Designed miniproteins, single chains, continued (3). Designs and how they scored, part 19

Each design is a single chain, and the fold is of that chain. pLDDT is the mean over its residues in the fold that is shown.

## One batch from the design tools (miniprotein)

Design m8634
Fold by ESMFold2-Fast:
Structure m8634 (fold): chain A 86 residues (1-86)
Amino acid sequence: AAPPLPVGGGRDMAEAGIKAAREANPQLSEPGAAAVTGAGADYLMGQDREEALERARKASQAMGDPVPTEEAIEKGAEAYRAAAAR
């Protein structure tokens, strides 16, 4: 099946989450902040909190970034959800 649209909306949500995550932890790379934002979005959509947070931390470590703070993960998740609501 063809991927769902709009694709641009997904990028806008990711950019908002990346900005918020990097504001809370400026040491995160853009790919690391994107991974943190995605895991935070999964958490807000009813995934297990510890599993989602661990997934975000592993993604940041794989990118060579420092382990993100809970604040960075929460702010990224909130920004992603807010952008999705627009």
Scores: mean pLDDT 62

Design m8635
Fold by ESMFold2-Fast:
Order: structure tokens, then sequence, then C-alpha cells
Structure m8635 (fold): chain A 78 residues (1-78)
């Protein structure tokens, strides 16, 4: 499931802000809240840019994978 994939990404993430945003994404998926999913997606995109600038490529990749999963969840709820 999308939730299981997001939980796996959260477990791999080392950045605390990334872990928190993925957890918020999971709750938005559970709530079927499209507006919350869009907000978390946008915050993850901005965090991915920040992580890339810091040289944290592994967490940046995790953030982008989480974005893709949230985009899938949004598409399934429309």
Amino acid sequence: SIIDQLEALRAQATDPELQELIARGIEAVRARDVAALQEVRDQLIELAKKLLQQGNFEDAQIALEAVALLQQAISELK
C-alpha cells in the first residue's frame, strides 16, 4: 500500500523534518484529505531542494520518492 511504502521511507530517512513530513503525509492519506496531501507534497518538494543544497542526497531522494507516492494518493482520491 502507499502507507506501507511511506512508512518504509520514513524508517530510511535520517533528517527529522523529513521524518515529520512523511508522518503528516501518512495521516493525510489515512484521512483521505486532498488539501493536506497537496500541502505536505509542496513542503516535501521545498525540503528536497534544501537537502540537495546541504549535500544530503540520500534524504533528498527519499523526499522525492515520498512526493511521488503522495501524487499517486491525490490522483486516486480525485
Scores: mean pLDDT 90

Design m8636
Fold by ESMFold2-Fast:
Structure m8636 (fold): chain A 98 residues (1-98)
Amino acid sequence: SLRDLILRVTAELLRVIGADVEVELKEKSKKKVTQEEFEKKKKELEESLEGLEKAVEEIKKDPRVSEEEKKAYEELLEKAKEKVKETIKKLEELLKES
């Protein structure tokens, strides 16, 4: 249903925001991450982004969604893509020096 798609968008966005907050807290506490932790978090963020992309595409096909709302969902997806990219870059910078 459209409601389920909107809830999915919300859930995936909360995962992206939560990861950004977690990484920022690690950065401020000067906490390092292992290679395994980095790869796991990167995969989780990439999977969240894929889920968000699929949900947005399905919402855009629903005739009940206005053109203005479709554009807003597209802009939200693009912002989420940039946020995931920035979060992964910050997480990479927190990798333990070897």
Scores: mean pLDDT 85

Design m8637
Fold by ESMFold2-Fast:
Structure m8637 (fold): chain A 85 residues (1-85)
Amino acid sequence: MDQQQLETLYELARTLSDDDVVEVIRASLVTARALKETPNPTEMARTLRHQLLLIARAGIRVLEERLGPDHPEVRELRRELEEVE
């Protein structure tokens, strides 16, 4: 299921500009971090956090394909994703 959701989000992200993809990733990571810090999260909060992390992963994949895996911005966003997981 997660792989199919990631592929759908990846297809959507491919229609966006680099700047829009970066903003979507950053917004998703900020929200996911806030949800991670929530004491006794509801099932809805856990599901939302999971979906936000999938959005961030899809966006990072798109930027990696466009800019390359060693691009400074791609590396920074990947690092931020790992910190929020």
Scores: mean pLDDT 82

Design m8638
Fold by ESMFold2-Fast:
Structure m8638 (fold): chain A 88 residues (1-88)
Amino acid sequence: MAVLGIVDEYGVMAAMLADTAAAHPGARVERLGAGELVVIDKDGTVARELFLTARQHPDVGAALIDENGVRTAGKYAEEALKLAKEAA
């Protein structure tokens, strides 16, 4: 199981990542605000792929919690980590 938290000030990247996750049957998506997203993924594949996508955008905060530990990236990384921890 993996948990991904995303914080995106303008919400565009969060919306795109939410739509991608929602298309996958093993992933549960929680939208907490326009720019705040949590993805809970039973096998972790989708959450890890979305983390790598978010990591390419330094203006977006991303945090991934999985069996390999905790990874964070971007300007709002600490806020994203708080969301991921609250959902884990």
Scores: mean pLDDT 83

Design m8639
Fold by ESMFold2-Fast:
Structure m8639 (fold): chain A 81 residues (1-81)
Amino acid sequence: SSMEKELRELIRRGVLALNQGDLETALRIAEEIARKLEEMGHDELAERVRRVVEEARTLDDERQRSLLLAMFGEVQRLLDE
């Protein structure tokens, strides 16, 4: 669907931002992913992503990057089902 394509593009951009050390952009993209998941009816996954973003904001840069990268990978895997 169009929303799935938009979500995959957001994930790709989020991973790219993390690879470039742009944690602020990665956090904004994660919040956009949560909104798109909610629009798609994946309310539980959207809530989980929002909780991950909240947790990431309390961590140092290294742990924040690792947590966000893991979350982007989890969302990507669920879309590939």
Scores: mean pLDDT 87

Design m8640
Fold by ESMFold2-Fast:
Structure m8640 (fold): chain A 66 residues (1-66)
Amino acid sequence: SLSVEQVRQIADDIHEALRLIGEVALSLGPEEEQKEWKKRLEKRHAETRAILDQWVADYAAQQAAA
């Protein structure tokens, strides 16, 4: 089974990978829309951080209860 620290590392790696993919996607879009798309992606990226943090917390709680 994965340790809580390994799950945290996986969550952080996923979050960073999503940020990098978002930057590539923005670079391929029309310049006039990039500012609006950047704001939307930043909001979604922050929401993804909260989801990943909750997943790590839930996993830690499950491991502590077992």
Scores: mean pLDDT 83

Design m8641
Fold by ESMFold2-Fast:
Structure m8641 (fold): chain A 64 residues (1-64)
Amino acid sequence: TPGLKKIKQQLIAGRKSLYSNPSLSKELADSLTEGVIDLVEAILRREGVEKRQIQDIRKEVLAS
């Protein structure tokens, strides 16, 4: 689905932005990344997005 590609790209960009912020510790950046991914995963699952598509997004974001 085109919307899932955009969500993936936004999550990758957001994660990169967090790790580029000199005011954030790595621990806080890691925690924020995990929390945002978990929240997005829960929302997509509730909206009926297939588990495989959600898992592919998570895997690609965490590999970025």
Scores: mean pLDDT 78

Design m8642
Fold by ESMFold2-Fast:
Structure m8642 (fold): chain A 81 residues (1-81)
Amino acid sequence: SEVEELKEKFIEILTEQLGFSEEDAQELLDIVLANIDAPAGEVARLVEKYAVEKYPDLTLLQQVLLRLAAAEFHRALRAAL
């Protein structure tokens, strides 16, 4: 399904491009799903908070890419539901 493809793509970005573990990528996915009706900015904030607490070496560029990936996934998922 389109929803499953979007979830797989988001996990792939988090693990392959940003270097998160599979477990942390799944937790970030769950944060987006739990906050699907929240504004994209709130979702991006929650995702960033989790990531910076778990990965203290995250660069500012990685933080920006994470926020953009989360906001895009949130937008695409809402359109598919």
Scores: mean pLDDT 86

Design m8643
Fold by ESMFold2-Fast:
Structure m8643 (fold): chain A 74 residues (1-74)
Amino acid sequence: LREEILRRLEEVIATAEAYIAANPDDAVGVQAARNRIALLERLRADLDGVLREIAEKMGVSVETVLEKLIRGFE
């Protein structure tokens, strides 16, 4: 499950990077893609910390939070 989320994050980051490479003249689109990459990299860097915090606040297991995140990427 964690591996699936990390793989999905990597795929989305790669897609954003590909957009930047294909559309360098789209200043607005390029900036949006860069912002998206930065956000996803932060999540990837501290996935466990974010998951634990959300699980504690919601009163659910980390596994439940993982399931919700997986559905959010679908």
Scores: mean pLDDT 75

Design m8644
Fold by ESMFold2-Fast:
Structure m8644 (fold): chain A 87 residues (1-87)
Amino acid sequence: EIEELRKRAERLELLALAFEQAARALEEGTPEALALAEEIFEVLRAVLPDLDPDAPREELLRKLRELAERYEKEAEELRKKAEELEK
């Protein structure tokens, strides 16, 4: 159970990193970076089906960074819960 909380926190941290990578790639705007962002979206769509890759770039950038922060916060809360259960 504690191990499950830690594993879930790690997964959320990786997802937050993926959102950050996608935002950076979109901001860079090169064909290579856009292709990378598209692949990241395909992976993330399995976890977050309400992510709209066709949204305007500026709004997508804002949303991706918002999601990154949200997932980081959730991961932190899960780690804290695991710590409390460990005692």
Scores: mean pLDDT 74

Design m8645
Fold by ESMFold2-Fast:
Structure m8645 (fold): chain A 68 residues (1-68)
Amino acid sequence: SKAVEELKKAILDGAKALGIKVEELKVEGNKITVKLAGDKEKLDKLKEIMTARAEELGIELEIETVET
């Protein structure tokens, strides 16, 4: 869906802006699963923002984080 594509782009753009590495990103219908690696504080901020946006858009979002 367009909403899924918009959230995917937001995740990629947000990760790039914060210097977070996107190790894996999967789109399965209305579900996005993403694995992010980087600084803990930046990962936590991106996770909070994207989780809130996913809830607003009605998209299932699963975020896995790896601290470096």
Scores: mean pLDDT 86

Design m8646
Fold by ESMFold2-Fast:
Order: sequence, then C-alpha cells, then structure tokens
Structure m8646 (fold): chain A 89 residues (1-89)
Amino acid sequence: MRELYERAVALDTAAMILVASLPLEEKLGRGEETAEAAVEAARRAAELYVEAGEPEEAAEALRRVADLLEKNGYLEYAEELRELAEEVE
C-alpha cells in the first residue's frame, strides 16, 4: 500500500503543477494539451489513492484539479473530474 500511495501523491503533484501552469501554457498554444495531461494525471492519482484505501483523498485530489481547470475555462474537464470524485466517495 505504501508504494501505491507514494505513486498517487507523485501523480497528484504532477496534475497540480500542470493545472497551475495553464495560464502560461495557454499563451504558448499548449493549453488544451496541458489540460488533458492534468486530467489524465489526476485520474491516475485517484485510481491509486482508491487502491491504497484512501477514497476520500482521491475525491479531494480530483476536486482540487477540477477547481483550477474551471478557473482556467476548462469547464468540461472540471465536470468530468467532479463526477469521478462523487463516484469514488
């Protein structure tokens, strides 16, 4: 379980870095690509959190990334992650 949790934290961190970089990546024409990468990292982190026995932490991670996606105009991706958060809780 420790290894799964550590991998989940790493992917959660990666998703947060990606979503935090969106304002810059959008100016460079990479906004959509960066948003998609953040969604994929957040989904994988959530899967690993659930496998590690931490579904509440999985839901929280998904909602944090979704909030930042919404603030940057990626409403469909934000809704997708929020729906997934409800499923894992």
Scores: mean pLDDT 86

Design m8647
Fold by ESMFold2-Fast:
Structure m8647 (fold): chain A 87 residues (1-87)
Amino acid sequence: MLEEAREYAEKAVKAGREAIATDDVEEAEKKLEEAVEYAERVVELRKEAGGEPEFLRYEMEAAVGVLAAAVGLVVAKRLKEKEEKKK
């Protein structure tokens, strides 16, 4: 159970990194959605294993921080594309 949560967390981070690495906003959004879905799985598995909000909250804060950074960067790329589109 906890090992599965770590595996999904790794998949979420990988998808987030792919979203950041791509130059295509559309692909970045799809990868970001996958990362969010994997993160939700981690939360469910942690809740099922421990059932303790404080312990789960600490792990969630770390995951939310990574996702927030990825979302912010993808949104910034989208806004920059709209402002600097040449043609």
Scores: mean pLDDT 67

Design m8648
Fold by ESMFold2-Fast:
Structure m8648 (fold): chain A 92 residues (1-92)
Amino acid sequence: MPPDEEEILEALERMMRSVLHQSVDNGMSPESARELGEKLAKLAESKGRLDLAEKIREESEKLAEALAAGDKEEAKKYGERLAKLWAELERE
C-alpha cells in the first residue's frame, strides 16, 4: 500500500467527523444513526470486512443510545468513533 494511505485516512476521518457532528447538531434521530450504521455495515460486509461491519454496528448503536438519551456531547464522541470506521470503509 502507498505511504500516503495514512494521510488519506486522516483526511477522510476529518470529513466524516464533520458530517456526523453537523448531523447531531441538526437533530439526527436514534433511528437515523442506526440506519446509517446498518447501511455502512452492509457495505463493509460486501467488501469482505466483517470485522469492520461489527465495529460499525457497535458504535452506531452507542451513538443511537446517546441520541435517545439527549446527550449530544456523548453522541458526538460516538459519532467520532463511527466517523473513523466510516473513513476506513471509504478508503477500502
Scores: mean pLDDT 81

Design m8649
Fold by ESMFold2-Fast:
Structure m8649 (fold): chain A 95 residues (1-95)
Amino acid sequence: MKFFRAKVTVFPGEPFPKPGDPVYLDGKKVGKIVAVDPEKKTVEVLIDEDVEVKKGDKFEIYSREPGKKIGEGVALEDAREMIEALREAVERVLS
């Protein structure tokens, strides 16, 4: 998955992730947070690298400043598939 929703666990005392915060897989930066929902404890992640992320995969979240690890995420679902399904539904209503 290149764009997906993830469940977040924030470390004690750390802030919830913000858009632009980097995500890491096995110590390598692979993408960034593009949207956040603190109430549901979920984020949307965009993968910039040629790395495959699957449902259930775990990744690390870092703060952009000061650049420290603030939490971990678990990939839930492909967000692009949800956007395409919503687009198709809207086109059917407008037709």
Scores: mean pLDDT 73

Design m8650
Fold by ESMFold2-Fast:
Structure m8650 (fold): chain A 81 residues (1-81)
Amino acid sequence: DLLEKLSSEERKEIKEKMEKLLEEGVDPEVAVAVGMLLIAEKVGADESIVKKYLKENSVRLTDEEIEEVIEKAKKIVEEEK
């Protein structure tokens, strides 16, 4: 489990960033994808793990919607650099 590889402080930092995105009116699915991309970056995993997580943990998103969510999340992560 990727979350188990993170420290408590790293998990809190990612959670706070997701909460800020939600407060700014970002879709919850996109905010979660941003958090997962940040986790993948910290543990040295690629974006395919984010796609797999969203497929396994989302009963509401199609494969096409998952791709759109990941693309939106990537733009947010790049803008924060």
Scores: mean pLDDT 75

Design m8651
Fold by ESMFold2-Fast:
Structure m8651 (fold): chain A 79 residues (1-79)
Amino acid sequence: SEELRRLGERYRERLANTAPEDLERLYIEGMAELLRLAGAPEELVDALRKALLERRFEEAEELAEKLLPWLEAKQKEIE
């Protein structure tokens, strides 16, 4: 969880210093880093990241559901 704690700290610092227009991209990139750290398949993480950046929300929702086991596992580690 040290890596998750450091990611969270860096993310909070970057959020504080990021222009509002760039916040969406920062959130998407932070989520992708967290999923990669959780051991999620890179191809699914990249697909979700691209879907969110391109505003393909239906596909993003489907991909997020496929990635849910990794999201849930890491959520329990940081709680």
Scores: mean pLDDT 72

Design m8652
Fold by ESMFold2-Fast:
Structure m8652 (fold): chain A 55 residues (1-55)
Amino acid sequence: SADDAVGAVVDDTAARMTAIRTDPSLTPEQRQQQEQAVGDETVRRMEEVARRAAE
C-alpha cells in the first residue's frame, strides 16, 4: 500500500541520516554532501510513491 511505501521511505531515511550523523570519520563537508544526497533521494522516492498512488 502507499502507506507502507511511505513508511519504508521514512524509516530508510531516518536510518541513513542517523548513520551519517554518528559517523566520526566524515568531515563536515562530506556530512553535508551525504545528508543532501539522502534528502534528494527521499524527495524522489516520495514523488514516485505519490505518482503510483495517483494511478
Scores: mean pLDDT 85

Design m8653
Fold by ESMFold2-Fast:
Formats: structure tokens, sequence, C-alpha cells
Structure m8653 (fold): chain A 89 residues (1-89)
């Protein structure tokens, strides 16, 4: 529900609202796959708001949480890193 509300706010361009819903979801969720999707959504919402340092902090949190995850999960986080690096260049 919180993730769905965040996704809806993001789709409507309400990035500050999306950030709040995603943060609340991450506080309460134990679903590993949905947490990964929510971290990626939160990163994108920060990037859309031009908050690149906040996006990088969230990515570092996700990298620590998923440090022992499968290669596919790590690849998604590496793709997020490349996006942040490209926007900060």
Amino acid sequence: DLKTKGDLAFDEGNYDEAIEYYKKYLEKSTDKELKLETYLGLIKAYLENGKYDEAEKVLNQAKEEFKDADPETKKKLEEAQKLIDGLKA
C-alpha cells in the first residue's frame, strides 16, 4: 500500500510525496524484492528533485542492506550508481 502510494505519487510528478511514502515503506517492510524496488524508486525520486547527494546516501544504504545479495540485485544497484554518476558529471 505505501509502496503503491509512492509509485502513484512518482508517476504524477509529486516526488516529495513519493519520497515520504517510500521512506515509510522501507521502515516497515520485510519483503526483500519490494524493498529493492522501493530503494530504486526512492533514488529516482531524489534524482528527479535534483537531490543527488540524498540519492547517493540512499544507494549506499541499499548497497549495505543487499551486500550479500544475488548478482542480479547487485547489478541493479550498479546501474543506479551509473545513473547518479552520470547526472553528477
Scores: mean pLDDT 85

Design m8654
Fold by ESMFold2-Fast:
Structure m8654 (fold): chain A 64 residues (1-64)
Amino acid sequence: DKLEMQADGLRIMINNGFNVSLAAKELSKRYGISEEEAKKLIYDTLNDDDMLKKAFELIDKKYY
């Protein structure tokens, strides 16, 4: 779902040293969306405190 894509994008970005473009490229490959759409999704998540919190909660539950 969208939240899972947001969590994956954020986790990829954090793990690659906050490289949004590289994270968007990887997210695009995983979910079959455009690189531009993936980049927008990452930036929208970073600019929304509630969405960012939900994404981190999902990351914590699945990966930590």
Scores: mean pLDDT 78

Design m8655
Fold by ESMFold2-Fast:
Structure m8655 (fold): chain A 82 residues (1-82)
Amino acid sequence: SSIDRIRQQVQRVIDQVRSQVNQLRQIQPDDPTVQRTVQSAQAMIREAQRIMTDDPSQIPQVLDDLRMIQDNFQTYINSLNS
């Protein structure tokens, strides 16, 4: 129930980060900063999914970490569109 709700929140944030990754790739696919940012995000998503499977007690921390990534990505995307 509560863990299921947090798990759904994690999945929503993962989906949003994936959308942001796709947006960055469309804006500047050949930019080394964009490439490194995309690679880091994909690695963090994989690690988050692994932690959720192996240690569900870490789900709240995973959610916080992913939200920070989402916020940083949105700030970066906004800077490119300005």
Scores: mean pLDDT 77

Design m8656
Fold by ESMFold2-Fast:
Structure m8656 (fold): chain A 60 residues (1-60)
Amino acid sequence: MAEARRKIEEGQREAKEGLKLVREATTTQEVAQGIGRALRGIGDAIDTALRNGLPLSEVK
């Protein structure tokens, strides 16, 4: 379970970085990249939580 929590934390970090890229974006391409990174991070965190039976509150 500790490894699963670490992966969730990594996904949350990825999501935060993606959102930061969106906020700092000056082009549509940069916005798309930031959104993609944020969604992937959130998706990875949720997937890891579900696979390990952890509550979704660990992702939030």
Scores: mean pLDDT 73

Design m8657
Fold by ESMFold2-Fast:
Structure m8657 (fold): chain A 106 residues (1-106)
Amino acid sequence: GVVALEVLKKLTKDKSENVRLAAVEALGIIAEKDNDAGIQLEAVKVLKNIVEKDSSSTVRLAAVEALGIIAKNKDALLPVKIAAVKALVSASKDEDSSVRLAAVKA
């Protein structure tokens, strides 16, 4: 829901890597399973921002893995899948080779 999404957006900026990892996992679940397409799209946009801007390659890798699940989900709406694929294309240019590899395999 909207309240959960707003709380998770704040937690993606937390100083603790483990808190940001937990937020990424929860955002992935929302992006995959929420009944509202607008909420799913916003969750994908937050995951894309993490892929592009988070200081931790581990956190960026987790976001790539979540986006890969969304991109492969046959039941996801086309705009949600397109947004996930665009985020994976951004991840394919990452400085960390493990992040780039995960994006290509997604």
Scores: mean pLDDT 85

Design m8658
Fold by ESMFold2-Fast:
Structure m8658 (fold): chain A 96 residues (1-96)
Amino acid sequence: SVEELERRLREILGDLLSEEEIREVAEFLSTLSDDFLRFLVEQLEEAIENNPELRARLLLQLAAVYAKLGELERAREAVDEFRRLFPDARNVRLIR
């Protein structure tokens, strides 16, 4: 459910994303199939490797997709990598 995904995203990303952003991300991801989300993981991983300048946003997008897929350990790893690279970051936008 969208509410379950919101709780999951809040646990993993709640100190980096606003409540509004968490709701928007949860709504968007809930419209996508698991097969499409697995495709997105591959695309995001490729984008991170080929575009280091976009790494910050792409790591958090990857974390959100992993959270939707129930791969919470991978989601936390992506957030930890983001925090390591950008320790002072707050109020990040993933959509729009």
Scores: mean pLDDT 82

Design m8659
Fold by ESMFold2-Fast:
Structure m8659 (fold): chain A 83 residues (1-83)
Amino acid sequence: MLSPEALEATMEFGVLAVEFAVLLTFEELPEELVERARELLERGAELEVALDRGVDVERATAELREINRELRRVIEEMKKAAE
């Protein structure tokens, strides 16, 4: 099983991914923000694979938390741009 910290990070990443997908269905968004979010989602998905395999769990968890912070920021900017 994942550590509680790793589980929290993966759950937050999943929520952010869903929020991004929902935003894409409603309004035209700045392409730069959409591309940045996609980059972060791809990197986060790679870290989720590492966590599922139990590889370098502490480092992968820390990196996923950093990705989650930046992804949340980008999503907030997308919401402001959509207004």
Scores: mean pLDDT 81

Design m8660
Fold by ESMFold2-Fast:
Structure m8660 (fold): chain A 96 residues (1-96)
Amino acid sequence: MIKAVVRITGSASGMGAAALKGVLDSAKSPLEIVEQNETETVLEGTFDSIQDALDVAQAGVKAAEKEGGKALMVVTHLTDDELVITISVTGPTSKG
């Protein structure tokens, strides 16, 4: 089993909340909110594989993109069994 920390950061709190919902809705097991601020949420969970953790993070990226925003995912390997995944969410681009 893989332990992963998913950190969601955003320039706008509402956009970060959309990414958070995507992550929570995609998770096969419940994730715990370890820390939550206006612009940042830190989740902790256990996954069967690195691919499962990345799939859950990708759901957060997709949720942000659905709102017309941009999301960048950065994966940090602490060990083979421990990951930190950071999702940086930016608000929607101006129409024009």
Scores: mean pLDDT 75

Design m8661
Fold by ESMFold2-Fast:
Structure m8661 (fold): chain A 73 residues (1-73)
Amino acid sequence: MKEKELEEFALRAVNLYRVAHPDASDEEIYEAVRRAVEQKAVAMGIPRDKARELAEELTRKALEKVKAGYKPK
């Protein structure tokens, strides 16, 4: 399912961004990852309006999970 793949992508992207940019704020991480998730969703054939909505929701959830100590395998 495309949504599950995007959720996993968002989790990995948040974790990687935090490692690459340890001084970045949560807002900076959110905006960078949201943009990446939206681009990936569009590339997967999801309409841009739906891709943006999914990117916002999945990136927010991913950031919350990573801050709570989740690390993707």
Scores: mean pLDDT 79

Design m8662
Fold by ESMFold2-Fast:
Order: structure tokens, then C-alpha cells, then sequence
Structure m8662 (fold): chain A 108 residues (1-108)
């Protein structure tokens, strides 16, 4: 059964690129993943969409440390049993970020 990942960002282009790189890396490692991209930022509507998807892992992307902390906290409060990984796209390389998500998947 695929590991279900909700990928949340306010930028569709950044989220879609990250999803593609994560899918490629997962494939290389023999991991079966289903990624749902949510590019409308963190709102009540997107939180409900993530809940409806029933993810095993939530990945939040933001370039602002303050926005990233607020977004990860909102998902942790809304889905307390789901692991949330925050990625600072302004501070982490794509390679470092992808490997952190892979480690989170392997720890599920």
C-alpha cells in the first residue's frame, strides 16, 4: 500500500517540483508513495482537504522560518497522530530536504 504524503506550499511551481523530485527519489529506493500537492497555503479549507486525504506524512514547505513554524503547528494541532515535517526552502538544499522526507517515511 502506498505511503500517503500531503505536500503543502503556497507556491504551485515549488510544490510540484518538490513532489516530482521526491517521487523520483522514492522510486530509486523502492518506496511506493502517493503525493497530494496542496498549493493554496495553510487555510481551514486546506487543513480539511489534508484531513480528508488521510495522509501518513505531512510535508510543509516555506522560505520563512516564522511561517513554517506557524504552518507546522497548525497541522500538528489539526492532525496530532500524523507526522509533520517542515522544510525551509530558503535554508535547505533540495537534496537535503528530500533526504529528510525519505528518513521520515522510513521511520513510519
Amino acid sequence: MPIRIALVDSSPSVAERFAKLLEERARELGLDVEIKVIADGVTEETIEEVKRFKPDLIVVLDASPEALEASTRRFQEALPDVKVVGINTGEESEEEAIERVVEAIEAL
Scores: mean pLDDT 83

Design m8663
Fold by ESMFold2-Fast:
Structure m8663 (fold): chain A 69 residues (1-69)
Amino acid sequence: GIIEKANEEAIKLLKDAPDSREATLKAVGEALRIIGDAIDEEIKLFKNGDTSKLSKEAIEFYKRLLEER
């Protein structure tokens, strides 16, 4: 799914980052941006009723998030 691909890209960025604090912080910021963009895309698809690109787990997560458990 969209989030699974974003997670793989984010993990790769963190693993490929040099062992400096500055490089790690930059990689973390970029990883969070990638994940945030993926979540935003999935929320838009969910709200539009296009669930074909969403995993069952993502659909359940967004339902819970919007219902305030």
Scores: mean pLDDT 76

Design m8664
Fold by ESMFold2-Fast:
Structure m8664 (fold): chain A 57 residues (1-57)
Amino acid sequence: MTKEMEKYAKEIGTSLEEARAWADTVGISKEELLKILKESVKNKLSPSELRKRMHQA
């Protein structure tokens, strides 16, 4: 799981540490974060778009 999340975060152009910090501020679980990261890669979101997506989740 963690290694997969790191891969997706890197493909988006962020770090897993930064993505986890964003998720923590809005109360997103690790499981939901993985799902959001996977969909963000599929939709080719930028880091700023990913952050906005998390705040709307």
Scores: mean pLDDT 78

Design m8665
Fold by ESMFold2-Fast:
Structure m8665 (fold): chain A 94 residues (1-94)
Amino acid sequence: DVDKAIEEAIEKEREELEKLGKELGIKDAEKGSPKEAEDFLEKNRRLLYNRLGRLTETHDLTDEQKLYLIEASKELIELLEKAYKEAYEKTLKE
């Protein structure tokens, strides 16, 4: 079931990216500077697109499934950014 494989890949990426965002947010807050955040976000965006793009290579995806992956990728990057910002701001207040 290709739809199941897509959902499982997205859920795994969601968990990993939220964790990465939180860890960097705490680290940058302890240093008192968000200097590495933009490079980190850009790097993880590229890696995410590459990993999810492999689903298109390993499965014969429909145009609708490809569009769903693109939208999910965008939402996952927004989740990473939000996790970073929330962890950064929370750590600064503690």
Scores: mean pLDDT 78

Design m8666
Fold by ESMFold2-Fast:
Structure m8666 (fold): chain A 104 residues (1-104)
Amino acid sequence: MLPELNEEELELLKLTVKEAKKILENKEKLSEKDVEKAKETGEKLAEKLEKEKRKPDKEEVEEAIRARVIIEVYKAKKNNELDKIEETIKRMEELIKAQEQKRK
């Protein structure tokens, strides 16, 4: 039995795939400086949420996902493992399709 995702989890998975594909299309332009900015974005967001004692809103979740994807794609690029990222995206797309079929 495949794990059942709730609506929020399914939307986050769709967003992760969308952002990962966009970053992979621009993988040659992805630099160490982009990774530094992504880490800074994630750190500032974590500090803000802790200070305000609240959950992230949709925009903040999208920023966090984008930052994480940038870091992971760059790491894979440096290690010549971009094929593993592409395989992960394909598996995520298959999971999305399976979850959407269960909801019809």
Scores: mean pLDDT 79

Design m8667
Fold by ESMFold2-Fast:
Structure m8667 (fold): chain A 72 residues (1-72)
Amino acid sequence: SSMVEAAVEKLQKELGLDRERAELLLALMAGGAPVPEPYRSKLLALSPELAAALESGQPISVGELSRLIVGS
């Protein structure tokens, strides 16, 4: 979806990742997998809503996570 593409592009820009790594990180985060440093600290700093979602450790849909990333 266009929102998933926008989230992947934002992860590439904010974290310095290539497309493959950004797509993998998005999928891992949606599944509730722990995010490695230094990416975790950078993501938690983007918005309170994104930080709360990631800190919960609960699975979230890729679409909803993408909206949180784009909105941050």
Scores: mean pLDDT 83

Design m8668
Fold by ESMFold2-Fast:
Structure m8668 (fold): chain A 59 residues (1-59)
Amino acid sequence: MSAKEAAAKGSEAIKAGDVGTGAEYAGLAFRVAKEEGREEEGAQGSLAAWKGGDGAAAT
């Protein structure tokens, strides 16, 4: 699974109110990005998932 895909699934889960599943996918996105050598993008992906993260303003 790609880091971006994991972040997107995490974001969808959080928007649906399933914070636990969202957190797991956010963590997975960070780990996959780290393995790919994209640690910064993984960290941003995890944060975006937590923010309900399609790039909307922080709410």
Scores: mean pLDDT 66

